# Designed miniproteins, single chains, continued (5): the designs that were tried, part 83

Each design is a single chain, and the fold is of that chain. pLDDT is the mean over its residues in the fold that is shown.

## One batch from the design tools (miniprotein)

Design m18876
Fold by ESMFold2-Fast:
Structure m18876 (fold): chain A 68 residues (1-68)
Amino acid sequence: SAEHEAIIEETLARIREILESAGVPEAERDRLLHQVRSLLLSEAPHMSLAELRAAGEALVAMVRDRVA
């Protein structure tokens, strides 16, 4: 749905900002963001909006912890 797509794009934007702030090179950022997008797109049809938001928050937290 459009709402699922919006949550995915918002999650990816937040992850991009974290990676950019951490100094991750553009090519590596693009690769990681592509992998996360593919994962979220494959799972989204089987998730409620609330479940997708929770998954997005968990991914953002994981990325933030990894680059800290």
Scores: mean pLDDT 86

Design m18877
Fold by ESMFold2-Fast:
Structure m18877 (fold): chain A 86 residues (1-86)
Amino acid sequence: PAEARAALEAAEALLAAGDGEGAADAALEAAAALSKSPNLGARLAAGVAALAAAVGRVVGDPKKGAELAIKLLKEAFKAYESGKLP
């Protein structure tokens, strides 16, 4: 969780700085770290977040893709920390 959280914080900082490509890369790193979780809900959330970041790049809006990925990862972390992910 700490590795994924650090990457997520980096993604948020890059997005705030206007670096949509860097934010998407950091969000993908956070998703990759979360995908190694033994928790199935966390792995599924990571997959959906990675897809959001990838789709943003394909449609030429990496910033919007990164925003969606970050939002999904933050919700997954809230659910994980509250013990609501299986």
Scores: mean pLDDT 76

Design m18878
Fold by ESMFold2-Fast:
Structure m18878 (fold): chain A 61 residues (1-61)
Amino acid sequence: SALSAEQRKRYWRGLDPNDDGVFDEAGRERVREFQRDNGLPDDGVADAATLAAMVGEPVTL
């Protein structure tokens, strides 16, 4: 959804410098490594659990 895309850009702007909503391979690999380090599925997708772990959002993991 639009709200979800805006939230992703807010938290993942450094991984999406073109502001197009698409992460390059290096950005996805950084997400995967973050997910592995935090015990999350390492699929490279910035889902709610990944965003919550990264920024401390009040969503339940």
Scores: mean pLDDT 57

Design m18879
Fold by ESMFold2-Fast:
Structure m18879 (fold): chain A 56 residues (1-56)
Amino acid sequence: AQKAIVNVVDSQGKSLGIEEFNSAEEAAQKFNISIEEAQKKFDDPHPNSNPIVIDK
């Protein structure tokens, strides 16, 4: 499958950067989010929409 680029933010909404993943499962495991939520990021072609939130 084609790699997906997702925007990553902290719990306060501050941008931490852009990450590239090979699968929704990989993103879900790294950020401890649901596979359903990760899949939404992969299906969204805009890296700044619905960013992955990291609790840090």
Scores: mean pLDDT 66

Design m18880
Fold by ESMFold2-Fast:
Structure m18880 (fold): chain A 67 residues (1-67)
Amino acid sequence: MEEEIEEKARKIVKYIIDLIEEEMKKDGVSEESFQEAKKQIEENLEELLKQVKESILNNPEAYDKYL
């Protein structure tokens, strides 16, 4: 159970990062801004992962549709 939630949390975090990258690339954001945003996500990756994991635990049904 907890292992599955950890997997889902990691998948969601990666999905968020991918969406940010796609949107920034589409909008023609500078390379510096792109790297800064990515760096901030990576620096807080463990805490972000924990927050997402807790959100899944509190609302598992809401995340089932993204499986």
Scores: mean pLDDT 72

Design m18881
Fold by ESMFold2-Fast:
Structure m18881 (fold): chain A 56 residues (1-56)
Amino acid sequence: DGLKKAQEIDDTARKMVSEGASPDEIIEKIKEMLVADGVDEETAEIMARSYVDSLL
């Protein structure tokens, strides 16, 4: 279920922001989570960057 994974990513990103993580650290963590879910590395990076840009 894509919605469940999206919620996990959102929760992880919000936690990292509260812990003072840099945008690059958040991008790398989201990319790792997406790759683990079967997304290719290039697509995962684009999605992670787009998501982090929406938070900043």
Scores: mean pLDDT 79

Design m18882
Fold by ESMFold2-Fast:
Structure m18882 (fold): chain A 90 residues (1-90)
Amino acid sequence: DYAALREAAARLRAELEARIAERIAAGQPMSPDDLALWTLSERLAGLSDEEIAELEARLEEARENETRPSGLAGIEAQEEVLARLRELAA
C-alpha cells in the first residue's frame, strides 16, 4: 500500500544518509561510491508534488487491482516506481 511504499523509500533514504554520515564521522575520504550515494539522495529530495501525485495514482491503480485476483498491476506499479527512482539517480 502507499504507507509501505513511503516507508520503504524513507528507509532507503535514511540508510543512505546514515552511511554518508558514518563515513564522514570515521574520517574516511570521499569515495566515488559516497559521491554516488549523495547524488542519489539529492535526486530523491528533488521529487516534486507532481511526481508524488503520479506515484499516488499508480498506487491507487495497484490497490484496485489487488482486490481483483491478478496481482500483476501491483508488481508493475512497483517496477515503475523503481524505474523512476533509477532514472532520477542516473
Scores: mean pLDDT 57

Design m18883
Fold by ESMFold2-Fast:
Structure m18883 (fold): chain A 104 residues (1-104)
Amino acid sequence: LAALRQLVDQLQELYDRAVEARNRGDSQSMLAQGQQMIDLLSQAAQQETDPELQRVLQSSRDSIQQAVDELQANPNDPKAQFRLEATMGATLVTLTAYLVTLEK
């Protein structure tokens, strides 16, 4: 539980930085935040013993990786920038909802 809360807090910071980067049109900064989120999710998934949470972490990592790959291929595409931001946000919503379920 404590580890998942700490992860969610770290992911929130990365998401906030990605939103700021997108507002500046800074795709390199967005890619850096996305890659850090992928790295944190990968580490969390490797250490996780709950198979359901491990699956959620892996699925979230894969979704962000796809959005990162899209933005790397098209760094000036505002749709690719939006998709990375939206995917990072969706990951936060999913993990926050999972955390709430575990606290009950």
Scores: mean pLDDT 87

Design m18884
Fold by ESMFold2-Fast:
Formats: structure tokens, sequence, C-alpha cells
Structure m18884 (fold): chain A 90 residues (1-90)
């Protein structure tokens, strides 16, 4: 159980880092709507993956607090990506 929680925790962190990477790429490509749209979709997808992995980790009491923190960070990333998409591409 702990090994599985640790693996999902690692995957959640990796997905969150990738989501942040694509959000930063979107900000740099804001003058290119097609690239901005593609990077935003990737940022949202990675944020959703991070939430999913963190949700599995939260079932283990040992990692619950860390998993909740990761879920909140991933939700903020997703909200920022959606907001920037609407502000730049709408």
Amino acid sequence: MDKQAEEFLKKAKEALDKGREYLNKMKQESNNPEKAREYTKKAIAYADAAIGYAEQVSKNPKYREEAQKLMEEAKKLKDEAIKLYNDVLS
C-alpha cells in the first residue's frame, strides 16, 4: 500500500510540474492562438492527472495532508489555465 501511494504521489508531482511547464509555454506563445490553445489543453490535462493521482494517495492516512495540498495546487493551475485561455483566446 505505501509503495503504491508513494508511486502515485511521485506521478502527481510529475504531472503538476508538466502542467506548470505547459502553462508557462502558453504564456510565452500568447501571440500564437493555436499554440496557446494546444499548451492550455495540455496544462489542463496534466492538472487533471495530478488531481487524479493525488486523490488516490489521499486514501492513505500517512499521505493525506500532502495529497490534499497537491490537489489544491493542481486545481489552482487548472483554474489559471482556463482563465488565461478565456482571456487570450475568447
Scores: mean pLDDT 83

Design m18885
Fold by ESMFold2-Fast:
Structure m18885 (fold): chain A 79 residues (1-79)
Amino acid sequence: MEEEINEKIRRAEELAKQLSQVASDEVVQQVMQKIQEVGNLALKYENAKTEEERRRLAEELLRKIDDLIKEIEKILAEL
């Protein structure tokens, strides 16, 4: 689970770097804001006090990372 989350975060960061070289500043800023939201969820996951809360946050985090990756890939494909 932790390895999967870390691998997906790394992939999102790699795609964001690629995007920053080809996309407009406005698009890059929108993507960076979403990366920050994912980072905030990761912090909540690390600080979760119950197993139930941690599980819920992990599911939300994985979903949000997957959505972010798909969105960046879509933007890159449309360029």
Scores: mean pLDDT 79

Design m18886
Fold by ESMFold2-Fast:
Structure m18886 (fold): chain A 77 residues (1-77)
Amino acid sequence: PVVLADYIGKDEISRLINTARALAAEAERLGLTDVAKQIRENIEKAMKLVKEGKYDEAKKLLEETVRQGLAAIQAAV
């Protein structure tokens, strides 16, 4: 249970990073250069948090990044 919970956290972070990267690419394709840049900068910050073992902080940052990215893309359509 404890080992599984730790594994799930790391898997979630990996999934969120991949989702954020896809959103950055979509934002760039739509001409939302500043949005794409912000998403990529947040991914770099989250990866630094992961290296520091701060998985909860990395997850929260990535979840917020994905939420904001989706909202920005939706507003541009």
Scores: mean pLDDT 80

Design m18887
Fold by ESMFold2-Fast:
Structure m18887 (fold): chain A 77 residues (1-77)
Amino acid sequence: SRMDELRARFLELVRRAERIISQLDHSNPEVRALVDRIIELTREFVAALEAGDVARAERLLGELEALVRQLERLLKE
């Protein structure tokens, strides 16, 4: 179902984010700010899934994917 697809996509994103975050300099305030925002949006995404709000979950997952891409850019710098 659509919810199962969102869960699968989220779990893959978490795996990817963990690999990136483990390689970043956590003394960098930009890294800390992005990680904090990812944690906040992850809580909101889980709440949207629990509420059955597919549209909100889709938007939040898109925002999470954008933040993970931003972390990848910092890793390459």
Scores: mean pLDDT 87

Design m18888
Fold by ESMFold2-Fast:
Structure m18888 (fold): chain A 108 residues (1-108)
Amino acid sequence: SSMEKKIEEAKELLKKHAGSDVLRASKTPEQQLAMAELIREVEDWSPDQQAYALTGALFALRSDGDEAAILEALRKQATAWKMSPEEQAAMLAGARRMLELLEKLKKG
């Protein structure tokens, strides 16, 4: 199916660009597709901003609760880490986008 082909392409992208930790955290086909799409969307960002976005996405994948609760927990953690507003924005953007992609893929 076209979906099975997309999943195979996503796994290949994760192996090529994100390394084993991101692939390992992306346990379901929907998570793999969402993570691959996020990596593509941030590929033109600086390496540091990409790392923060992926950190936010991984936090979202590992977290329970609704979007508002997850983003609030992440915001508090970023503040505790004394991250700059720019670093915090990149991390929150990654988390939010991951949650949006997962929701869209479940309904598609």
Scores: mean pLDDT 80

Design m18889
Fold by ESMFold2-Fast:
Structure m18889 (fold): chain A 83 residues (1-83)
Amino acid sequence: MIKLSDEFAAQDIAAVEEVVKQLPELVKEILESTGSKQASLLTSMSLQGISAEMVAESTGDEKVKEKAEEIRKAVEETKKKLE
C-alpha cells in the first residue's frame, strides 16, 4: 500500500471535512436534477463517501469516521427521497 505522509494525511482529512460542509448543497443539487445529471451527482457523492471511509481507515481518526458515516447517511437519505 502507498503510505501517505503526515502532510498528505492532513490534506485528505481536510478534503473529507470540505465534502461534509458541501453535503447540504450537493443533496439539493441532486434532488433538483433529473436523468443522467442526477445519477452522475449521486454516484459522485457515493464515491466521495467511499473515499472518506478509506481516509478514516488509513488515519484511524474518529472524527473522520464520523464524517464518513455522515456522508453515507446523506447518500442513503437522498436515495430514499428519489424513490
Scores: mean pLDDT 76

Design m18890
Fold by ESMFold2-Fast:
Structure m18890 (fold): chain A 90 residues (1-90)
Amino acid sequence: ELEKIEKELEEVVKKALEEAEKLSEEELRKLAEEVETEASEEEKAAAKAAGAAYLGLLGVTAEELTEEARTRAIAAGGLAAKEILELAEK
């Protein structure tokens, strides 16, 4: 069960990362700000989980990220938040 959830989470994060690659730096920053300021408690939790999975794919820790990489991780987490929330339901 955990292995299946991890694989589904990784796929959701990969799709969110692909969408994030198409966004400008300004759009990524705005999306990250929306996640931090306007997201619900559940969306923030989902975004945190997605961000952790994204960092795992990069093979880095959060403390070692540049400001740009951190903003991208938060934005990708935000993009994946709704899909992860739906995944947690079923």
Scores: mean pLDDT 64

Design m18891
Fold by ESMFold2-Fast:
Structure m18891 (fold): chain A 106 residues (1-106)
Amino acid sequence: VKDSSVDKINALSDELDRLYRRLKSLEAEANSLGPELGPIAQQLHDAAGLALSTSSTLSELGYRASLSTSTEASQLADEAAALADKTKKIADSVIDAANKAIAQFS
């Protein structure tokens, strides 16, 4: 149970790091298309910062879970999942807005 909880938290941390890289890629694309997409590039920049911050927090939760009891590790895994879900919902909203703006510019 403890090892499974730690693995789950670490997997979420890795997922948010990949989300950060995807958001930075979209930010670069928006910036390359011109100043009209400046507001979207800024939203992507902010969302990327949030994803990176969340990934870091999840790594810390994973470490804490590795030192915890099985019950505490399970609770930390639930906390990690809730935090990751909140951050992903914000990022998904920004990605959707960015894709629509880029398509209209193109």
Scores: mean pLDDT 87

Design m18892
Fold by ESMFold2-Fast:
Parts: structure tokens; C-alpha cells; sequence
Structure m18892 (fold): chain A 94 residues (1-94)
């Protein structure tokens, strides 16, 4: 069910957020956050909110895939903020 899928996504997001807090995140960790974020976005019923989240994740992926270290660092910070907000929002919903 949608609720069971959201609960599993929350567990994966919380695990990844803990890694971001306790370890130096890698590009692969940012890409994992984007992957999980896209899966959450597919479950959003408000089409405008869904489109905005997907657009944000596309921009984040472009930053993460940049060869510019400043953009890579910005991607890590943005992914951390995204994970914190997503975990908090899902906990309120579940």
C-alpha cells in the first residue's frame, strides 16, 4: 500500500540522514538521496508540489554530477537539508 511504501521510504531516508550526520557524505550518498526523493515525489498527490520536488531533484543531480568541487559541496549541503525536511514532513504524515 501507499502507506507501507512511505514507511519503508522514511526508514531509508532516516538511515541516509544518520549517515550524513555522522560521516562525510559522498556523491553516491547525494545520488541515493535524490533516488529516494524521486520515489517519495511519485507518491505526492498534488501535481504542482510533485513537479516542483522533481524539478528541485533534477537541479540537485546536476550539481552532484558537476566536476566543480564547490558545486559538489553545495549538492551535499542541499541533500542534507532535503533529507532533514523530508524526514520531518513524512513523520508528521505517518
Amino acid sequence: SKMEELKKLLEELEKLLEKFKNEKPTREDVLRAIELGRRVAELIEDERVKENVLAYLDELEALANSDDPAKQEAAIRAAYTFLQLMVEELKKTL
Scores: mean pLDDT 87

Design m18893
Fold by ESMFold2-Fast:
Structure m18893 (fold): chain A 85 residues (1-85)
Amino acid sequence: SLTEQDFKRIIEEAKKLAEEYEKKDSLTYQESVALGLWAAMAENAGDYETAARLYRILAEQSRKDGDVETAERYEKLAEELEKKA
């Protein structure tokens, strides 16, 4: 199982990624996959605010790619997490 120290590191890294990628205009496919994993890890670590931010970034990229269904799924995930934060 992950330790409290592991969760703290996950939260810190996820926050840095949210801050970095909120400033970017686009993501590569590999970046989108990585951010999805970090969003799930932040959520599991209890950082709902950061997880929501990462899902919002993914939703915006999905809309730019023309994938409305995926964008709507990420937006719903972000909304649910924002209610917990």
Scores: mean pLDDT 87

Design m18894
Fold by ESMFold2-Fast:
Structure m18894 (fold): chain A 87 residues (1-87)
Amino acid sequence: SLVDSLERGIEALRELRETDPEAAVVLLGVLAGEFAKDPRVPQEVVDRIRALYDEALRADEAERRRILDEAIGVMEEVVKRLREEEA
């Protein structure tokens, strides 16, 4: 399902955040697009993920790590809500 794909993407982002931060930022951009495909995701949430992606592209190493952590938290909350709607 789309929810399963999003959850797996978030898990990959968590791993890449520690091993390859540049690849983590690229994956965040991909995930922003994937979240935008689900009409159940509020536009304000999609815009927030996209804003975090743009911030991460311009951030130094310390700020990038914080931004990735924030993005992961936002996306995990959305996936939790989507799973509750499919239950």
Scores: mean pLDDT 84

Design m18895
Fold by ESMFold2-Fast:
Parts: structure tokens; sequence; C-alpha cells
Structure m18895 (fold): chain A 98 residues (1-98)
């Protein structure tokens, strides 16, 4: 669990920085942080698959959907939709860590 918690805290930091970038109107910075968050999420998905951790796999699927929708919204210039999905991602991570 400590490795999962470390990776989740890294994802959380990148998602929060992506949100700050979107609020500043910096789509390029937001996409860079989202790419890093999605990369770390991929590591958690592999970990969940190897350990047959269904709860972690279900969580990473839901989190990945919000990160994907945030990225697509940033790419479309829809910063309001991007913020909504980033806030949902932040809440999901914080709730999992609580």
Amino acid sequence: SSNVEKILNQILEHVEKAREAVEAGDGDAALEHLLLAETDLGVLQIYGAVNKDQELLDFTRELGEHLRKAREAVEAGDYDAAIEHLEKAIKLIKDYLS
C-alpha cells in the first residue's frame, strides 16, 4: 500500500498543477501535467493487474476516465469542462487516500 500511496500523491500533485495551469489559461502546461498524471496512473493499473487488486483497478478506471475527459477538454479549449473533471479526479484521489 505504501507504494500505491506514493504514486497516488504524485498523481494528485500533477492533477492539482494541471488545474492551476487551466485556471491561468496555460493549456500547454496543463497537458504536460496531465501526461505525467496519466503515466503514473498507468503504473498503478499494472500494479493492480499484477496483484489482482480489483478495487484498485476499478478506482484507476474511474480516475483515468476523468483525466482523459480533462485532457480532451483542454485540447478543445473547454477550460470549464477541464476544471470540472480535474476537481472530480482530485476528490477521487483524496477519498481513496482517506
Scores: mean pLDDT 91

Design m18896
Fold by ESMFold2-Fast:
Structure m18896 (fold): chain A 71 residues (1-71)
Amino acid sequence: SAAQAEIDALKAEFLSELKKNNVPDELLQRAETLADELAARYPDDVERFRHGLETLKENILEEYKRLKEKE
């Protein structure tokens, strides 16, 4: 469906952006799992999926920031 294609594209961009920010593989795996859970919850609601990804991105980047602050 068109919605599924948009969700797949949004997920790909989300993961690509995290990789560009040098997020480690363990956090990337968690981010992908959580994004898949969001897609399963909102298969036909692209806007809810997009909002969920925005929140997820902020959470993953904050977690990575905290990991970098640990010496």
Scores: mean pLDDT 84

Design m18897
Fold by ESMFold2-Fast:
Structure m18897 (fold): chain A 80 residues (1-80)
Amino acid sequence: METVHIERRFTGSDAYSTAAEAVAEAEAAADAGHRVHLVFHVDEDEESYKISKEAIKEAEARLKARYPGQVTVELKREKA
C-alpha cells in the first residue's frame, strides 16, 4: 500500500474550498487503495486560524469516518 502525500495552504478566506479539494483528492487516493497523508499549512493569524481549523476538523472527521486507519491529517501552523 503506497502513501499519497497531499499538501494544501490555507489563507483563511478559502479554507472550506481548499479543504473540499484536499478531501476530494484524498478520497480518490483512498478509493484506489492508497494510504493518504494530508498536510494543511494554516495562516498564523488568529481569526484565519480559527476558520481554517474548523474546516480542517470537518475534513478530518469525514475522512476518518469513511476511511478508518487509511487517512492521516496533520496541521502545521505557519509562523509570522
Scores: mean pLDDT 76

Design m18898
Fold by ESMFold2-Fast:
Structure m18898 (fold): chain A 56 residues (1-56)
Amino acid sequence: MVKASREQLRELARRVFGEENADAVAEAILTGDDSLLPEEFRGLVFALRKEAERLA
């Protein structure tokens, strides 16, 4: 099963978290690095990544 593309994730993140956070959110999902994200977003991004990983 194909993983969501970086471009697709960035566009989705832009709609949800805003353009300024889109790149950071996409990177966090792809690499697992959430160091650049505010604490508020870290939990949410982690949960999303965990769900996606569980489904894969």
Scores: mean pLDDT 69

Design m18899
Fold by ESMFold2-Fast:
Structure m18899 (fold): chain A 76 residues (1-76)
Amino acid sequence: MGEDVQSLQALDALRNNTASVPQLQFLIADHRAQIASLQQLLAQYADNPDIVAHLQQQIANLEAQIAQLEQRIAAS
């Protein structure tokens, strides 16, 4: 998977509206990997409603960010 430095560079480029399509694709892949990790934790902590609610909120935030990144790629 990508380096943290590359992820931060892609995020900075996105913030400054200078991100290339490869950088946007990298951010989508990174966010999808984060969602997969959170889904594993969600399965592990299914008996703890507070943790489940927090993890679901984080997943929803990442999914919203992916949708924005995909829209930018579609417009390219």
Scores: mean pLDDT 78

Design m18900
Fold by ESMFold2-Fast:
Structure m18900 (fold): chain A 89 residues (1-89)
Amino acid sequence: METEKFIEELKEKTKGKSDTVSDELAARVEKVLADPSNKEFIKFLEEAEEKLKKAFELLKKKGVSDEELRELFGRAIVVILEEALTKAP
């Protein structure tokens, strides 16, 4: 139930998004990760990782190809990083 809702939201959020993390986005993430006070950012990423693992297992069981999973997860990482940064000070 929750995993299927996460996949649906992820597909909607990834529409029109890049499948590549920009240098600017990567630099912002690295700066936040270097600051140990950003516990909410880290917690969000850990929770997102768990949800992505469950989503991957479900989609793989449904017969989605490794190539399609790669594309979806690439775009998903960009969306998750952007959303996580909204929780950083």
Scores: mean pLDDT 75

Design m18901
Fold by ESMFold2-Fast:
Order: structure tokens, then C-alpha cells, then sequence
Structure m18901 (fold): chain A 88 residues (1-88)
């Protein structure tokens, strides 16, 4: 699926591919807040992996499509996810 391809591009740190896939998801009206098999949104995954460029692009794109910064933070507690990852 397009959402799975976006998540793979984010895991690889491929900004150009992530941008292309995000625009396709937006054009097709696919839920941009969709979660992967680990319960992470595309934005949360980019933040967790430290891909700041991808995370910033996704944040701007989501806000442009009606999401607030509060909604982005509420998706699954990004700060709690960062703390969990940093302990491993």
C-alpha cells in the first residue's frame, strides 16, 4: 500500500521518496494519520528515527491539511516514544 511505502521511505531516510509518497497519499485522500504495524504515524516514525528533514516536511504537510500541532502530539505521545527508545 502507499502508506506502507511511505513508512519504508521514512525508515530508509529517503526525503525525496517520502515527499513523493506523501503527496500521493494526500491526492488520493488517504488518511495521513494512519498508523503502521507498531502504532506509529509517519510523522512519529520520522521523529523517532531522527530524520528531522522528513519530520519537518510531514509536520508542515499535515498542518496544511488541517491537523494542528496538538493533534500531532496526541497521535501516540511522541515524547513517551522517544523516552522508550532512548532506554534501549
Amino acid sequence: SLIDELFEAIREGDLDKAKELFEKLKTEGIDLSAKDKYGLTAFELAVLLGHEDIAEYLKEGLIANGYSEEELESFSGVEDLKKAVMKV
Scores: mean pLDDT 70

Design m18902
Fold by ESMFold2-Fast:
Structure m18902 (fold): chain A 69 residues (1-69)
Amino acid sequence: MIEVEGDAIIVTAGNGKVLISGDTAVILAEPASKEEAEELKRNIREAAEKYNMPEAGELAIELLDKVLA
């Protein structure tokens, strides 16, 4: 799911949740499985493209990869 809150976009997949805004990304909740992580990354890419936040989207994916490693 993709939700808009002011100047921020909240992206969710299962238990996973991230916030992207401008050049900033924050993991609000970690995905419970590799499948949720893959869906969360897909939703992040979709949101970053739709709302023209490519830097925030890339940062969100990088942070998620570091947390899951």
Scores: mean pLDDT 80

Design m18903
Fold by ESMFold2-Fast:
Structure m18903 (fold): chain A 95 residues (1-95)
Amino acid sequence: DYEKKAKEYLDKALNDYKLTDTPEQLFERILNLYKAADYYDKSGDKEKARIYYLDFISAANFLTNNGLIFPKGELGEKLEKAYQDAVKKYNELKK
C-alpha cells in the first residue's frame, strides 16, 4: 500500500529528530520526506506529493545553505538523485 508507506516515511522524517543528530542523520531524516512524497505520488495523492517534495527541497536547501554538504558515497548519491527528481516532479505537479 503506497499510502501506508508514505505515512511510515513521513513519520520517520518528522519524529526521528534529535539534538545530537549528525549531518548524515539529518540528511537521512529529510530523505524520508522525499520517500513519503514519492509514495504519495504513486498512490495518486498528487497534492500531498507536491507538498512533501517541496518540504524535502526546502529542508535540503536549508541544511546546505547552513554549511552542511551532501555526504560522499551511497547516501549522497541518493540525496542528489532525490533532489533532482523532487525538483522535476514538484515543477510538474504545480502546473
Scores: mean pLDDT 81

Design m18904
Fold by ESMFold2-Fast:
Structure m18904 (fold): chain A 88 residues (1-88)
Amino acid sequence: KRQEQLELEMKVAKLVEEGLRYLSDGKYEEAVEYFRKAADLYAERGDLEKAAEIYEFAARLMEKQGKLDLAKEMREEAERYREQLREK
């Protein structure tokens, strides 16, 4: 179980790194796609809190780049996972 969690975190880290590379190249839509893939991996494993944290992180990055519409979309996805956690 601990080894599976570490492997999951390594895969997420790699996807986040690729998203950051696209962000550095000014490819914001591609960057967001990689952040979504990272969050989806956590959500698939039932870790909705970490899925929300990935979207919150992506929203902050988009805000820093002046991409306010993308930042809003990322915050809305994070809040959806936060609401699912509150319903249980």
Scores: mean pLDDT 84

Design m18905
Fold by ESMFold2-Fast:
Formats: sequence, structure tokens, C-alpha cells
Structure m18905 (fold): chain A 140 residues (1-140)
Amino acid sequence: VRLEIRNLFAEAIDRVMRGEPVDEEAFLEKLRELLKKAGASDEQIEEFVTLARGALDIVRTVKELVERGASPEELIAEVEKQFDKLIEALKNPLLRKMVENVRKRVLERGKTLSPEEIARLVAREVAWLLDKAIELFTFE
């Protein structure tokens, strides 16, 4: 199940980075099915869905801004805003701390990067976050 969830996220992030549409409803429904199969509670499933939705929104927003020619400063400001919004939406304190750590790394490392490098950094850090979050909500 963990491998299936990892593959689902990797595919979704890759599609966003390629500018391809992601059927978010189908993605989230499959995610719910896999988490339930892995023994997650309804509360854990909705928390993870909140994280997954927010994570994809951050990656999508960064890609769209890069394509529109946004400056590194504009990208960093929007990334900060998107992470703050996600942290506020999460109820699990460990998950909130993990997102806060990702936010800190992206903002600190992003200060010296080009827009395209910021987009790649955000995608990598989001993928790491989702991979670590799977370990909290799944049993094998």
C-alpha cells in the first residue's frame, strides 16, 4: 500500500510539473481508498487529504508563477503564503511541524535560486513531505 500511495503522489506531482491536468477528485478518492486499506481512521484520511491537496496546490501555484515570468521574490512570497495556509488547515501537531520544517528549508534555500530552481526545490521538498507523512498514516 505504501508503494501505491508513493506512486500516486509521484505521478500527480510529475503531471503538475509537466503542465498536465490532474483529476484532483479521482486522485483524492484513490488516496482515500489506499489509506483506508492501510488501516487509517476517517480522521487520519481527511487530515492526509488536506495535506495532499495543499501540497499539490503549492506545486501547481509555483509552476504557474514560473510560466508567467514571476521574480524569485514573488515566488518566495507566494510559497510562504501557501505553506502558512496549509499549516493553518492541519490539525495533527507532528504533521504541522513537518510542514513548518519544509517551509523553513524552502524559504532559506530559495533566497539564492532562480525561479525554475525554486520550482524544482518546492517539488522535491513536497515529495519528501508526502513520503514522510505516509509513514505516519499507514501500516505494513
Scores: mean pLDDT 82

Design m18906
Fold by ESMFold2-Fast:
Structure m18906 (fold): chain A 66 residues (1-66)
Amino acid sequence: SEALRRVAVRELMEHFGVSEETARKAVEAAIEGRIDEAVAIIQEANPSADPEEARKILTSIHEALA
């Protein structure tokens, strides 16, 4: 659902302080099951982001939206 994708994008932006473009790329990678790539996208944009927390959120996005 596009509405659920928008919610996921917003959650990544608010939680990790990343841009909408970065959050969209991470959500797309997560939906496709590319979780390691999605985590790397978040960490490249915000090196202070907790990679374990990012992985948990991105895995939840995959399970809900894939």
Scores: mean pLDDT 86

Design m18907
Fold by ESMFold2-Fast:
Structure m18907 (fold): chain A 72 residues (1-72)
Amino acid sequence: SMKEEKEARLAGEGALKIAKGLLEKGKKTGSKELMQMAADTAREGARIAESDPELKKKLEEMAREAEKAAEA
């Protein structure tokens, strides 16, 4: 349980970092595809990080930001 929670947290933290990078690059290049990839990455990270409510919230917020950017 503790080991699985730690691995899930690290995977969620990794997803958040990747999603941030994809969203930043998407905004700089105007790539809606990169913005959508950021949203999808953050959504998947939120599912993995279910046992970490703070990390899950950050990932869900990142996904919403990326989704809005892709629609603009």
Scores: mean pLDDT 86

Design m18908
Fold by ESMFold2-Fast:
Structure m18908 (fold): chain A 74 residues (1-74)
Amino acid sequence: SEAEERARKAKEGTRDLNLQHGASPEAAERLAERTEQATRDLIELNRLVKEGKVDEAKKRLPNVDQATLDLLKN
């Protein structure tokens, strides 16, 4: 699915970036898993906005960090 593809790409990118910066495999995987979840949350936010559920979307914004949002734009 589109959501799964986007989440996997974000996970892989985060893992690779952290490994390149000297993170342990365990730390890189933890950060990658966080990015995957944040990506899924962002996709759900977009769905809620499209359905006119703006208040519910706002409740989910605190669960997505700025660094993850910036990574997803690239």
Scores: mean pLDDT 73

Design m18909
Fold by ESMFold2-Fast:
Structure m18909 (fold): chain A 111 residues (1-111)
Amino acid sequence: GKKRLHVGRLEGLEADGPVTVAVGLQNNGEKEAKVKVTVRALDAAGNLLDEAEAEATVKGGEDPVLVELTVKAEGVTTLEVRVEADDVEVSARAASVTSGRVLEMKYEELE
């Protein structure tokens, strides 16, 4: 089947400690889907400071699954969140951050 990609980016973050990103995943299809969530933490110059990854299995028609990832670096100004799903019916529309900010997720279809 076609794969689904969601990407989000949050800039202007001033992190003085570990940052936890919580991503909500929903599978509106009938089939179980495997999902990979990646969070990348960047400094003001665009250097990668830390990266966290998790895999989740999201069943069709289930209540939303929350995936939490923590990055542990000083000087983080930008977070990039990537959600890769093996089913087009999986959605990831928002990610929350421990700072109380919300990152909106952009949908892209992978072939």
Scores: mean pLDDT 74

